# Designed miniproteins, single chains: the designs that were tried, part 103

Each design is a single chain, and the fold is of that chain. pLDDT is the mean over its residues in the fold that is shown.

## One batch from the design tools (miniprotein)

Design m3811
Fold by ESMFold2-Fast:
Structure m3811 (fold): chain A 68 residues (1-68)
Amino acid sequence: SPEAEKLLEEYIKKFKEDIQGKSREEALAIFHKYLQELVKKLRELGFSREEIVDIALKFAKEFQEILA
């Protein structure tokens, strides 16, 4: 869904800004916080379980790439 992808992009941008100068451990904690918020928001907006899982996996992949 383009709408779900846009929300993912907003959370990725916010995550990148919030992890500036943070340790890997702090970045992981911030990632878990935003992942939970993103999943909750997608569910409240009526996205399917399958779409939510897809977006969550994309966010997790981006997190790994940012910390590489």
Scores: mean pLDDT 86

Design m3812
Fold by ESMFold2-Fast:
Structure m3812 (fold): chain A 81 residues (1-81)
Amino acid sequence: SRATRERQFRVLQVLTENPENIPSYAEIGRRLGLSPSTVSRHVRRLLKDLKAKSVEELVQLALTLKIESLEQLEEAIELLS
């Protein structure tokens, strides 16, 4: 759903704020009002959809593709599908 994609985008935004110090799922969860397990599920989906092998690669890919909006996230997913 779009609401699920919006939450995935919010997780991605937090991950990309500080590429040299990627926050833990617990820290992301505290910032977004999500459990660490929910953050983990969103990250796993982002890794799958963007075909990234690691959180580090996901962050670098998002920065390279300039994913700064929900629309840009959807476009990147379509490009990589």
Scores: mean pLDDT 87

Design m3813
Fold by ESMFold2-Fast:
Structure m3813 (fold): chain A 57 residues (1-57)
Amino acid sequence: AAAEAARRAAAEAAARGRDGEEAQKLGSMTVINAGKLGPEAARAAGEGGGEAARRVA
C-alpha cells in the first residue's frame, strides 16, 4: 500500500509539474513525509520519486 501510494503520488507530481523542477520539489517532500512514517515508506517514496523524475526527463 505505502509503496503503491508513493509511486502513484510521485507519478502524479511529475505529471502536474511537467517541468522537472516541480517534480523534484514534490518528490523531495514525499520522501521527507514518508520518512516520518518509517524506513520502508521512505524507501518506497524514494523509488517512486526516481521513477517519476525519469518520466519527466
Scores: mean pLDDT 60

Design m3814
Fold by ESMFold2-Fast:
Structure m3814 (fold): chain A 61 residues (1-61)
Amino acid sequence: ADELIERAQNLGTLAAILLGQGRYEEAIALAKEAARLADQANDPRGRKGAEAVVKEAEAKK
């Protein structure tokens, strides 16, 4: 598989877990990195998912 896509998905998953744990600053940092990697890998679904985590964490912190 594309290494950038895999890394973006793994970081996005970790960011979502941190969001669920109330670790908003860490979730935002990882989600922003995931969104960047997803964009570079031309993965619009991954990018949208990462951006959603950022928005939710920013709203809750």
Scores: mean pLDDT 81

Design m3815
Fold by ESMFold2-Fast:
Structure m3815 (fold): chain A 92 residues (1-92)
Amino acid sequence: SPVEKGRELLNRLLRLVQRGEDVVAFLKSLTPEEKEALVKASEELARRYDQSPHPLAQRLAELYRKIAEALKNDDPEGAAEHLREIVRLLEE
């Protein structure tokens, strides 16, 4: 499914951030189909995290929502910044 494909791509993006690799270049290399899958996966994760009252979950929900929005607006730099913030929060 598009969501499953998007989750795989999202996991790869998070690993690229953790490795200090060029996330923006990877985002720019995505096909329209892959970008749509990534949007759907990000929106699904935002919905899941939003269901938790935990402050960290609410912050992650907001960041995944911002990633989906940046991707829809063809803003790979913005999407990359939100991905870096997610990695930073998960390393705390």
Scores: mean pLDDT 88

Design m3816
Fold by ESMFold2-Fast:
Structure m3816 (fold): chain A 60 residues (1-60)
Amino acid sequence: EKELLKKLADSYVRRADRAYEAGDFETAARNYEIASDLYEQAGDTEKAEELRKRAEEVRA
């Protein structure tokens, strides 16, 4: 269960990274936010906080 959530979160991180490289910062931020929520649900609060910060930095 938690392992599946982390794998799904990693998929969203990859999507966010690709969007960032393409200059689509809004899509990148949204995908980092989804990944953060999934890591939070998996109990990895530190990783969730890191990804939330990335989303905020991308929009800044």
Scores: mean pLDDT 84

Design m3817
Fold by ESMFold2-Fast:
Structure m3817 (fold): chain A 120 residues (1-120)
Amino acid sequence: MMEEIKKLIEEGKTEEAVKLLKEALLEYKSKEDKYELSSKLLFEFFKALVEKVAGKKVDIEEIFPNIKDAKSFAEGLLNDEKLEGTDITVRQVLKSLLIQAGVSEELANEFIDLAVEVLS
């Protein structure tokens, strides 16, 4: 799953990656470990998306203080927490990255709404 999603992002097929990720999240909704599965998948996707937009490998914690693992990312996304030293929220930064990577605003909003729903 994640290897295929990462490959699609690297090839510039970010909308296809988002659609595949949405399918995985919908499957995870029925599982007892949905939070663990979804948080890990979403964090790996977020890292790949940041690296694609930046055009290089990055230390996520250096760019986004206190977003260093799947749990901290999921909690930031669920609570729409502001990034330290900014007025920008985790959901706003994810939406911005998706749009910069070529995802439509409609699909980006649908994806974020689903991610929040599955993590709750």
Scores: mean pLDDT 82

Design m3818
Fold by ESMFold2-Fast:
Structure m3818 (fold): chain A 74 residues (1-74)
Amino acid sequence: KEAEIIGLADSLRLHFGLPEEDARRLAEVFLDPNATDEDIIAEGERLGHKEVGEWLVTVRKNAAASRADARAAA
């Protein structure tokens, strides 16, 4: 959703110093349910921020793992 895109883009600007346009584009790809991990990395590379794309993929994988661990612990 638009509010989540704005929130994530602001976080990327604060943590990585990204331009607003680049931060917003990475946030849009990250929050797109049809985007793959490869799409996120490719967009990061295209914008010259490969390390940010790789970090976002790591965040997605850690979130998925944490959800699986929570279900296994229940």
Scores: mean pLDDT 76

Design m3819
Fold by ESMFold2-Fast:
Structure m3819 (fold): chain A 74 residues (1-74)
Amino acid sequence: SESLKLAEELAKAGVNRDEDLERLVRLLLEELGVPEELKEKILEGLRAMKAGDEERVAELQKELEPVAKELEAK
């Protein structure tokens, strides 16, 4: 859940326009040890947010919710 919040904060904060936001987020998720499958979903979420696709964002959040709960349970 922290990784998702961080990814959303970065997207909302508008990292430098010249920066590759997806690349920056990917590097951060790698540093945090986020699994590859979860990284893919987070990046999809960022793309959907940038496109203003609220339905896709909600769908991805729903998919990630069980994974976040599983991680918190451990």
Scores: mean pLDDT 66

Design m3820
Fold by ESMFold2-Fast:
Structure m3820 (fold): chain A 70 residues (1-70)
Amino acid sequence: SPLVERVRALLDELEELVAQGKPATEIRQKLADLSAELVRAYEAGELTDEQLAEFVARMQRIQARIDAQE
């Protein structure tokens, strides 16, 4: 799925931005935008439960890393 590939690529990018010490505000905004997109995609039946769980877990790890750095 192009959506799944795009989301994984974005999550990889966000993890790299955290590793580089980029501003938390920008990363949090991107996570919020992605969260809204994932909710819409899931409600539309475009994501499986397993795919949603993968993405939510990755987003939670990114959020935890940002929170630990501030």
Scores: mean pLDDT 84

Design m3821
Fold by ESMFold2-Fast:
Structure m3821 (fold): chain A 97 residues (1-97)
Amino acid sequence: MSKEELDAEVLGALALMEAAILKRILSDPNVKVSEEELIAAVKRIGELAKELAKRGFTDLVKQIIDALKEVADLAKKRGLTNVAKEIEKQIKEIESL
């Protein structure tokens, strides 16, 4: 593995870990977080995915998009429409690269 490939795996792992934390938060009806904080987290995940997409790490990008889709479904079930819209926006921006 090259250093560039290792750096990409680290960025991908960070994005997937943050998405997993969001899934856990959104799956617990007793955990309350601001939509603003959730949107900020989604934007960070999106920026990591866009960087990976520009570098050609398509398999990692697909894994992140799949994780974001799961987060969007949970956000919709919880009535967090602005969070779901931001996720859909980020996915479209990633797929346009």
Scores: mean pLDDT 86

Design m3822
Fold by ESMFold2-Fast:
Structure m3822 (fold): chain A 58 residues (1-58)
Amino acid sequence: SLEELKAQAEAELERVRAGDLSAAERLEQLGVQLTIQGHTAYAQELGRRLREALAALA
């Protein structure tokens, strides 16, 4: 489950880096799910990486 969520998060993050902003919304949803499941440290790191990817597109 956690490995599957990580794989989904990495795939969505790659899409954000490629300019697909709809992937950012899916990545935020994954972050909420990870937090609910107690994976808060990974969710926080995912949020940092999302902000970094979005900043690079600006």
Scores: mean pLDDT 83

Design m3823
Fold by ESMFold2-Fast:
Formats: C-alpha cells, sequence, structure tokens
Structure m3823 (fold): chain A 81 residues (1-81)
C-alpha cells in the first residue's frame, strides 16, 4: 500500500512537471508556475515517503523531479518579465 502511494506520488509529480514544461513552451507563464509548484509539492511528499520506506532509488527520482520543477519555475518567473 505505501509502495503504491509512493509510485502514485512520483507519477503525479512527473505528470505535473510535463504539464509545466508544456505550458512554458506555450508561453503560458501562469500555468507553468502553477504546475511547477504542484510538481515541487508532490516530489517533496514522495521524497519524505521514500525516505520513510528506505527506498533510495525513489528518493533520488523525487529529488530529480523536484530539481527539474524548480528550474521550470525559475524559467516561468523570467517569462513573467
Amino acid sequence: SEKEELEKLLKEAEEKLKKAVEALKEGNAEKALEYAEEAIRLAREAKKLAEKLGDKEAALRAEIIEGMALIVRGLALLLFG
């Protein structure tokens, strides 16, 4: 169950990151920011659960998603110019 919750959080974080990137490509800074913030939140939640479960691979996956989402957020803020 907790493993299923972790995989769901990782998948949702990745889906939000993909939406953030797509919004950024479309020049929609507002949507890119919203999706990036959701991806950051979900990735942080996934990392906490992964650490609780001792799942180092899932924790690393969550860190990568968070890092990418932080970059997209920064780019969206620049696009607001």
Scores: mean pLDDT 89

Design m3824
Fold by ESMFold2-Fast:
Structure m3824 (fold): chain A 70 residues (1-70)
Amino acid sequence: MSDDAVRARAGIGEAERLIRLVEEGKGGKEDAQGAVKSAQLAREYAEKAGDEELVKRAEEVLKRAQELLK
């Protein structure tokens, strides 16, 4: 697995964790913003890795994080 793919998976996991904190009422706007940034970086790493499945997962997580800020 490429280092970019490892970074993409880590970013997805961190974004999912931050989203969960906000959804459970344990996090706020700062955590939602952090989730957006983590998901955006994960998407960039997934694109560099050429892993279409990781790109799709990162995009789905990014959309969820963006919804928390609307």
Scores: mean pLDDT 85

Design m3825
Fold by ESMFold2-Fast:
Structure m3825 (fold): chain A 87 residues (1-87)
Amino acid sequence: SEIEKKFEEITKLIEEFIKELGDEKYTVSEELIQALERLRGQAEKFKHEELVKAIDELIERISSGPYNEEVEKKLLELLEKISELLE
Protein backbone atom coordinates (compact mmCIF):
# COMPACT_ATOMS: atom_id res chain seq x y z
CA SER A 1 0.00 0.00 0.00
CA GLU A 2 1.05 3.64 -0.41
CA ILE A 3 1.18 4.17 3.36
CA GLU A 4 3.60 1.22 3.74
CA LYS A 5 5.95 2.76 1.13
CA LYS A 6 5.76 6.14 2.91
CA PHE A 7 6.54 4.52 6.27
CA GLU A 8 9.54 2.71 4.72
CA GLU A 9 10.83 6.07 3.41
CA ILE A 10 10.22 7.73 6.80
CA THR A 11 12.07 4.87 8.54
CA LYS A 12 15.11 5.46 6.30
CA LEU A 13 15.04 9.22 7.03
CA ILE A 14 14.96 8.57 10.79
CA GLU A 15 17.76 5.96 10.56
CA GLU A 16 19.93 8.44 8.61
CA PHE A 17 19.25 11.11 11.25
CA ILE A 18 20.30 8.70 14.02
CA LYS A 19 23.53 7.94 12.11
CA GLU A 20 24.24 11.68 11.79
CA LEU A 21 23.93 12.06 15.59
CA GLY A 22 26.85 9.62 16.03
CA ASP A 23 27.31 8.13 19.51
CA GLU A 24 26.21 11.28 21.40
CA LYS A 25 22.94 11.78 23.27
CA TYR A 26 21.08 15.08 23.30
CA THR A 27 17.98 16.79 24.64
CA VAL A 28 15.43 18.55 22.41
CA SER A 29 12.21 20.44 23.18
CA GLU A 30 9.28 18.44 24.59
CA GLU A 31 7.12 19.49 21.60
CA LEU A 32 9.41 17.58 19.20
CA ILE A 33 9.38 14.48 21.43
CA GLN A 34 5.55 14.69 21.45
CA ALA A 35 5.53 14.91 17.63
CA LEU A 36 7.63 11.72 17.45
CA GLU A 37 5.29 10.00 19.94
CA ARG A 38 2.32 10.87 17.68
CA LEU A 39 4.16 9.42 14.66
CA ARG A 40 4.91 6.30 16.73
CA GLY A 41 1.18 5.93 17.43
CA GLN A 42 0.44 6.03 13.69
CA ALA A 43 3.18 3.45 13.02
CA GLU A 44 1.71 1.12 15.70
CA LYS A 45 -1.80 1.53 14.23
CA PHE A 46 -0.50 0.36 10.84
CA LYS A 47 1.70 -2.33 12.48
CA HIS A 48 4.90 -0.95 10.96
CA GLU A 49 7.35 -2.48 13.45
CA GLU A 50 10.51 -1.07 11.80
CA LEU A 51 9.26 2.53 12.06
CA VAL A 52 8.20 2.02 15.71
CA LYS A 53 11.71 0.72 16.52
CA ALA A 54 13.41 3.61 14.67
CA ILE A 55 11.30 6.19 16.54
CA ASP A 56 11.99 4.49 19.90
CA GLU A 57 15.74 4.58 19.18
CA LEU A 58 15.59 8.25 18.14
CA ILE A 59 13.61 9.24 21.27
CA GLU A 60 16.15 7.42 23.48
CA ARG A 61 19.00 9.36 21.80
CA ILE A 62 17.32 12.79 22.24
CA SER A 63 15.76 12.44 25.73
CA SER A 64 19.01 12.69 27.76
CA GLY A 65 22.17 14.72 27.53
CA PRO A 66 22.78 18.41 26.72
CA TYR A 67 20.36 20.56 24.76
CA ASN A 68 21.73 21.17 21.24
CA GLU A 69 20.19 23.87 19.03
CA GLU A 70 21.57 22.34 15.80
CA VAL A 71 20.04 18.92 16.60
CA GLU A 72 16.73 20.69 17.44
CA LYS A 73 16.73 22.47 14.05
CA LYS A 74 17.66 19.32 12.09
CA LEU A 75 14.93 17.32 13.85
CA LEU A 76 12.38 20.04 13.04
CA GLU A 77 13.44 19.82 9.36
CA LEU A 78 13.11 16.02 9.49
CA LEU A 79 9.59 16.27 10.96
CA GLU A 80 8.60 18.77 8.23
CA LYS A 81 9.76 16.30 5.53
CA ILE A 82 7.83 13.49 7.25
CA SER A 83 4.69 15.67 7.37
CA GLU A 84 4.99 16.32 3.61
CA LEU A 85 5.34 12.58 2.90
CA LEU A 86 2.17 11.79 4.91
CA GLU A 87 0.02 14.35 3.02
Scores: mean pLDDT 87

Design m3826
Fold by ESMFold2-Fast:
Structure m3826 (fold): chain A 83 residues (1-83)
Amino acid sequence: MLTETELRILELLALAFPGGRSLAEIARELGLSRATVSRHLRRLEERGLVERVDLPGGRSVYRITLEGAVFLGVLELKEAVLK
């Protein structure tokens, strides 16, 4: 399962969809260091739940994938059914 921090990152990126958030934006919005967020984003990217998108001008943003959205939907549905 994902860590609590990784789940918070996915939820943030789902709210930003269809857009993305930069590493710095995610770190600021969650109150975490850029190093912490970078480590968790790498794990989420390895799992196919988040993708990195390179923008014109050398900036990158991270976006939730379809797999990531389905994963969150399954978790939300499971939590709703358990209520």
Scores: mean pLDDT 78

Design m3828
Fold by ESMFold2-Fast:
Structure m3828 (fold): chain A 72 residues (1-72)
Amino acid sequence: APSKSAESLLELSNELIELDPNNAIAYAHRAKAYEELNQLELALEDYNKAIELKPNFKEALDERGKVLEKLS
């Protein structure tokens, strides 16, 4: 089973995105949840969105790089 923590993070980040679709931090949190659930393509989409909204978002840039390595 996927970790309870990852599922909770996914639920909370979905809620935050519904409240504010420009929340870069919420997209990064959802991407992390998808990464923990091994949904790497969905994680990549959300990290890309977080970086689009906040181009200097170091955590999202670093984690996107790791996801890209896993997809290569």
Scores: mean pLDDT 85

Design m3829
Fold by ESMFold2-Fast:
Structure m3829 (fold): chain A 57 residues (1-57)
Amino acid sequence: MSPEVRELLDLRRQLEESIRQLEEEGRRNPETREELQRQVDHLREALRQVDEEIRAL
C-alpha cells in the first residue's frame, strides 16, 4: 500500500473518531448539540472528500 493511501486511511479513521466523540458529547450535553452538530456536518463533508480521494487512487 502506498504511503499516500495509508495517510488518507489514517485521516479517515481520525475523522470518524472525532465525529463519534462529538456525537457522544451532543447526547450528553443537549444544550451544545446544535453547535456540535454543525461541527459533525463539517467533519462528515471532510470524510466524504477523503473517501473520494481514496477511490481516485
Scores: mean pLDDT 81

Design m3830
Fold by ESMFold2-Fast:
Formats: C-alpha cells, structure tokens, sequence
Structure m3830 (fold): chain A 97 residues (1-97)
C-alpha cells in the first residue's frame, strides 16, 4: 500500500541520512497522482520553500538517473518505489562497506 511505502521510505531515508528524500517526504505524502501534480504543489509554496524543495527534488532526480520530464510523467507510487529501491541499495552498501 502507499502508506506502507511511505513508512518504509521514511525509515530508509533516516537510516541512510538522505536529507533530500527527508525534505521531500511531506510533498510525497500530500500528492496521490503523478510527478506533474507534485511539481504544481512545490510551485504553490512561497519562493523560499519552493527553492529548498526544488533543490531536494533535483538531488533525488540525479540519484535516480531520472530526467525532470520523465519524473513529471511518473506516478507518485512509481517514484516512491524507485526511491525505496535506491535507499535499500545504499543501506546494504553502508552495512557491507
């Protein structure tokens, strides 16, 4: 379920200390649709908050190897799954290294 994915993502982001994912968690929780809806939500904030969230988003996109155009077409569920898989890989690397 989406709530289970959000809980897992939050725990993984805390364990890996992924500040960009932690910063984006409130907007990921608020949006049910796609990356385009998430971008609209970010753009609705005051410029200071928008700048911080946009920076966090760009860091996440870079880590996932996803373009902004690809992100806008992805469902939030797909975005959550890709982030969970990325952070699981990083947690495993941290435990083994």
Amino acid sequence: SRDEKLRELAELAMKVNDLATLELLPVLRAVKGDGSELMELINSYHPFVQERLTKALEEVLKKLGISRDEFEKMSVDTILQKLIEYLKKKLKEKAEG
Scores: mean pLDDT 85

Design m3831
Fold by ESMFold2-Fast:
Order: C-alpha cells, then sequence, then structure tokens
Structure m3831 (fold): chain A 81 residues (1-81)
C-alpha cells in the first residue's frame, strides 16, 4: 500500500528531524552523527515523495517536510562549519 508506505516514511523522517534538531540545540551530537541523521531523513523523504505520487494531501506533507529538512540541514551546517 503506497499510501501507508508514504505515511510510514513521513513519520520516520519527522522523528529523525525532531531528534536531530533537539540534539543540535543541546550540543549533544557530533558532526558525523548529524550527517548520518540528515542522510537518514533525506532517504525517508525521497521514499515518501515516491509513494505520495498522485496524492495531493501526502505531497503537501512531503513539501512541508522538505522545507523543514532544509531548515535543520542549514542549522547543522552553521553549527558544525
Amino acid sequence: NAVQEARDALAGARAVLDELNEKIDKGEITKSEAASLLTAAGVLIVAARWFAEGDPELQAEVDELLARYREVGKKADEKFA
């Protein structure tokens, strides 16, 4: 079920981005760990985008999550650069 696969990938990506954002703010993460979590979130977002094809509601959720991914990624870059 592509819809369920999209929802699972979206939920996973949100959880990873939440963890990364919190750990960056607390200074509880290494640069390598941040890169790994960003990679994991990116893979999940790509999967969600694929499974959300043709579903406008899921596509909107993917777009929101992509914006958040870019924000958290920029935050990581600024902290570890």
Scores: mean pLDDT 87

Design m3832
Fold by ESMFold2-Fast:
Structure m3832 (fold): chain A 75 residues (1-75)
Amino acid sequence: MAERERLGAAMDANRPYLPEILAYIDEKVAAMKRPIPASKVTALYMLALALAVEGATPEQIKKEIDDGIKRLEAE
């Protein structure tokens, strides 16, 4: 599965950061005034993993997640 393949690559590249990033997404989603579809949450995880594989810092990934959440709240 593409998600598991990407997760494996991200683990090799960013093992120490992965749990922190996933927890950050979960906290941000839980803090939203309106629940979002599971597909949108999965898209945020996929974005974070893709950025991690590309060598983005945890701070850069969190910023992109914040921007993603703002876009989802505006819809």
Scores: mean pLDDT 71

Design m3833
Fold by ESMFold2-Fast:
Structure m3833 (fold): chain A 86 residues (1-86)
Amino acid sequence: SSRREHAKELIREAEKAFEAGDLELALQLYSAAAVLAEELKDKELLEKVKEGFIRIAEAYREQGKLELADIALKLAEEVEKVIKSL
C-alpha cells in the first residue's frame, strides 16, 4: 500500500530527526505516521510510533522540558488505546 509505505517513511524520518536531536520534528513526524497507521489498522506501525513517542518523552524529561515530555507520553497512551481497540 502507498499509504503504508508513506507511514514507514515518516517513521524513518522521525527516527533520523530524533537521532539528530530535533525532538519537535520527530514528534510531528511520528504524529503524522500515527494517523496513517491508525487508518491502516497496522498494529506493527502503531507499536513503532508508540515507542517513538516514549523515547521523545524520555528525552524531553532529561532536558527538563516536563510539559513537552507529558504531551509526548499522552500521545503514546492514545496510540496504546488504538492498538488495544484493534
Scores: mean pLDDT 91

Design m3834
Fold by ESMFold2-Fast:
Structure m3834 (fold): chain A 89 residues (1-89)
Amino acid sequence: AREEGMRAAAEGARKAVAAVAAQGNAALAAAAGIAAAGAGAAAYVGAGAEEARRAGEAAAEAARAGGGEEGARAAREGGEAAAEAAERA
């Protein structure tokens, strides 16, 4: 169950990063990747939904500083997906 939840979170995060990268903005893709990695790591170690969500929010703020709403949204959605998967594990 936990392993399946982590796999689902990682897949969601990967799709979010791919969507941002497809827009051709390397800085936003990097920020979304960091958020996805952080959320995945939190889920992996069982740190819990709240920490995964916070990691996504921090990366979204970094993406916004670079002037990218799409990147910020992808990072937040990735963090929320990881948090939901952790809650279900």
Scores: mean pLDDT 61

Design m3835
Fold by ESMFold2-Fast:
Structure m3835 (fold): chain A 55 residues (1-55)
Amino acid sequence: SDPIELLERIAFHEGTRAGGEEVGRAAREAVRKNRDKPLEEAGQAAGEAMRKAGG
């Protein structure tokens, strides 16, 4: 029901699909660290975390 919780699930799934469970966890953690911010910022943080963990 919380949009940020949904984004955490999406980030984990997309990250895992892109680079495995480590990337998924990194993406989810980035959303959690930014849960008090706008969804756009939380999503951007997830994308950044995926790039760093996947490289």
Scores: mean pLDDT 83

Design m3836
Fold by ESMFold2-Fast:
Structure m3836 (fold): chain A 70 residues (1-70)
Amino acid sequence: SLEEKIKELRELMEKAVEKAQELGNKDFITEIQKLYEEFLEKLNSAKTDEEKIQAVEEFIKKVRELLEKL
């Protein structure tokens, strides 16, 4: 469901921010903020819950890829 995907995203973001803070990596926080802004634009243009779920899944994928580059 959309709610479950949003919960997954929230938990991932909390872990990502904590890791970045521990590492003192401000560039990582800046990149996450840019990806979040792009995500919000996609979410605002989405007309269906399926499109919203896809936007959330794409954002989760990008955040995971960014975490692996740390």
Scores: mean pLDDT 80

Design m3837
Fold by ESMFold2-Fast:
Structure m3837 (fold): chain A 55 residues (1-55)
Amino acid sequence: VLSDAERAIYLYTQLYKKNPEATEEARENAIKTMEKEYGKEAAEELRKRLEEIDK
């Protein structure tokens, strides 16, 4: 079972894995949205996962 924050992080991670051409601005907007809705820790986890996509 995923928390709402974990589910959101998973969905954003999948979105950017399918769209690797997404701009830095789009990624920053996703991180900002995560911080606003779920707090700094969720935003930091999303940032970490997006960095892992940049293989």
Scores: mean pLDDT 76

Design m3838
Fold by ESMFold2-Fast:
Structure m3838 (fold): chain A 72 residues (1-72)
Amino acid sequence: SELRRELEEIIREAEELKRKYPEVEKLAEEAIRLAREALRLLEEGGDLLEVEILLGMAQLALAVAKLIAKKL
């Protein structure tokens, strides 16, 4: 599943970013939370549109965290 792979990658990147940059901890944790929620829904056969929305939200949180980290 492409969605599963993307969600797992977000979690991996956010965990790494959180370890390196304490300043983005809250944003990285939000990305992880959203991605884990999407992954749970995907595993339970939930609404794919809801999974895609959560994926998009997780991607945005991670992107903002990366942008802040890049300026440190």
Scores: mean pLDDT 89

Design m3839
Fold by ESMFold2-Fast:
Structure m3839 (fold): chain A 65 residues (1-65)
Amino acid sequence: SMEEEIRRTLESLAESIRRGDRAAALAGAKELQELGLTEEAKEIERLVRQGDFERALRLVEELLK
């Protein structure tokens, strides 16, 4: 389901951010955008591009609740 795809993408994105893998995190944000979480994906991308991995991770973890 779309909901399971979003959850899987968010879990992968959280792991990429925890590893400090900027390229993987940006790819994950793009995947989230394609799955319809456009505004959340843009905010995560912005935070990752700014190097604010702590806030990016917090946002992803909140979406996983």
Scores: mean pLDDT 88

Design m3840
Fold by ESMFold2-Fast:
Structure m3840 (fold): chain A 75 residues (1-75)
Amino acid sequence: MEIDKKIEELISKLPPVLQEIVKSIYNTVKKAKYLNYPKEIIDSAINTLKLMAEALPEYKEVLDEIIKLIKEYVN
């Protein structure tokens, strides 16, 4: 899907350590959506990304865009 490719491209702009963490969170979202898990799992993943954006202002713009696309992917 086009949204998936855009999310992966944005993740590639992050430092390697953050790429690993954000990819892990995004994979959790993809599995939860695919298996129709409770919305709370997706909401928790998104909240983790929001906390990262607040803690890492250098990457806030990229993380906020990733969050926006993940919300569009889920909805």
Scores: mean pLDDT 84

Design m3841
Fold by ESMFold2-Fast:
Structure m3841 (fold): chain A 63 residues (1-63)
Amino acid sequence: MSEEELEAEIEIALLTMSASIYKLNGDYKKAAEYYYKAADIAEKRGDFELAEEYRRKAEELLE
């Protein structure tokens, strides 16, 4: 695994953790923003399925 791949995985983990914290505090807009950021990183890595999953989670929070 390259350093870039490892860094991306860590960044996604931190972003999804932040999203979970905001969701627990009722801040759904910020939680969705962090899920969108995680989706963007997944897409840049070519993981379109994971990117779609995070975007879906963000959209569900805004409904």
Scores: mean pLDDT 82

Design m3842
Fold by ESMFold2-Fast:
Structure m3842 (fold): chain A 80 residues (1-80)
Amino acid sequence: MEEELRERREELERRLKEKERRLAVLYSARGIVKAAIDFAKKQGASPAEIAALEEQLAALEKEIEEVEREIKRLREELAR
């Protein structure tokens, strides 16, 4: 049904918009954590403190990769 196809497309577009908003937030968070690592290193913060920030950065990078993969999948579905 043409109406069902329209509804599916609208749902995919809504999901894509949600994921793109999430990705923007993650990119901002990544920038903040990178700046915090640079600042901590400059201030002579403890190795444990720097390691904790680097762990946060690694977690953000992993989540970014997952969201980017989901966006790619949604875009491929929308192109059908």
Scores: mean pLDDT 84

Design m3843
Fold by ESMFold2-Fast:
Order: sequence, then structure tokens, then C-alpha cells
Structure m3843 (fold): chain A 97 residues (1-97)
Amino acid sequence: MSEKLEKARKLVEEARKIVEDLEANQPDPETILAAIERIGRLAEEMHKLGVISEEDLKKIEDYLGKASEAAVRGDRETALENLKKAVEIMEKSVEKA
């Protein structure tokens, strides 16, 4: 594995762990919003590493936006589903690279 792929793998592992921790608890909307922001930063870092394409980054950002909108409405289930979709794209980008 290249050094870039190893770093990207660690970033995606962190994103997955964030989602798993949220699913294990009943997080407040504020906690979900903080997680969305962190996952967004992880995705941007992976894009800077060249592991996520601009097109896939846009898809991730769309899912994070939907998760944020659901979280502010108190719809935790929809927020988590959209976060999981964003992380799935991140994971596939690492597998493809």
C-alpha cells in the first residue's frame, strides 16, 4: 500500500468508528451535527490525498447535507442512514484506489 492509501484507510476507519459509536448510543442532535462536521473534514482530507474523486466528494457532501437536515428535525434514524451512505462512499474510494 502507498503511504497515501494507508493514511486514507486510517481516516475512513475513524469515520466508520464515529458512525458505530453514534449507533451504539442515542445521540443528541448536537452530537450528530458534530459527527457530520468531522466526517466531512475526513472526506476533504481524503480528497486532498487524491483517494476520493471530486464527483464522489460531491456525493458525500450531499449525503452529509441530508444527514444534517434530518438531525436538526430530530430524525436520528434518517441522519444516521445518510451518514452511513457517506462513509460507504469513502470506504469504496479506498478499495478502488
Scores: mean pLDDT 86

Design m3844
Fold by ESMFold2-Fast:
Structure m3844 (fold): chain A 99 residues (1-99)
Amino acid sequence: MASEIEVRFYVEGLTPEEAKEVAKRIEERLLAREDVVEVEVEVEVLSEKKAVITVRVRLGARATGEEAAELVIEIAEEEVSEKGGKITKVEVKVLAEGV
């Protein structure tokens, strides 16, 4: 079985277009990993410079939800910072643990 997590990033300073580009980069970087089974990334535009990027990742049975969350947060922080944005809030939810 696989671990599945959802991480929500509240982002300021990015246009809707930049937020979507960041989301695509997060998805591409996660999919490049052999331990990643599935990735879904959603962008909710709250205003011209505020968005929520939701990353849902399913990992192979050897990864914990905590390890998955740390990886997703690291990638998101790098991509958001590269575009000049700021993450103001992170919410992590473990949807399923591998058993």
Scores: mean pLDDT 80

Design m3845
Fold by ESMFold2-Fast:
Structure m3845 (fold): chain A 90 residues (1-90)
Amino acid sequence: SKIEELVKRLLSPDPEERRKAGDELVKYIEKASEEEQEKAVNLLIKAGFEATDPEAREAIRETLEKISKHKNPLVSALAAMASALLRLEE
């Protein structure tokens, strides 16, 4: 899926590719269904905890923080919590 592709690109060792993927994912989620938004947050959480590169983990955390500003309160809460948890694992 597009979400899975974008999450994989966020794990790239290239900082510019990570930035582009994060921006694209945030824009995609704004247009996505609630189900796809929840799927994206869950995939980002999994990728963030599995990431061994601290810079890739930070890119995922920043993407979750941007998603936490979303108008859907459940998606916003899940993304905010995930971003905070990833910061604590550093």
Scores: mean pLDDT 76

Design m3846
Fold by ESMFold2-Fast:
Structure m3846 (fold): chain A 62 residues (1-62)
Amino acid sequence: SEMGEEAGRLLREGRLDEAAELVVQAFRAAGADSVADHIERLMAAARSDEEKRALLERVLGV
């Protein structure tokens, strides 16, 4: 999907918060609000960029 490609590009560029926002918006657009809320909480609780990257990699399946 174009959204998955863009999120992957942002992740490769180290633009982690932008990648997370795109992923969250995609889940909300698909009606998966509980998943989007969970991702937002995990990102807010992350203590490092490495932890944020690991979370996004799990969500994107890479």
Scores: mean pLDDT 83

Design m3847
Fold by ESMFold2-Fast:
Structure m3847 (fold): chain A 62 residues (1-62)
Amino acid sequence: ENEKVIEELAKEIEEEFGKEVADQVAFNLRSMLAVRPSMTPQDIRDMMELFKRLLRREEAER
């Protein structure tokens, strides 16, 4: 379930920021899940929204 959520959200990042960024975000989320396996699908979605906000802010500054 969590893996499918990561794949779904990574696809959204890929559409907005490109595949390289999406792969990096997905890798970071999988790494966090490995360290903290108690993360819920909602926690993953919340982290993804945070990453999207940070990426959009970074892009707007360029």
Scores: mean pLDDT 75

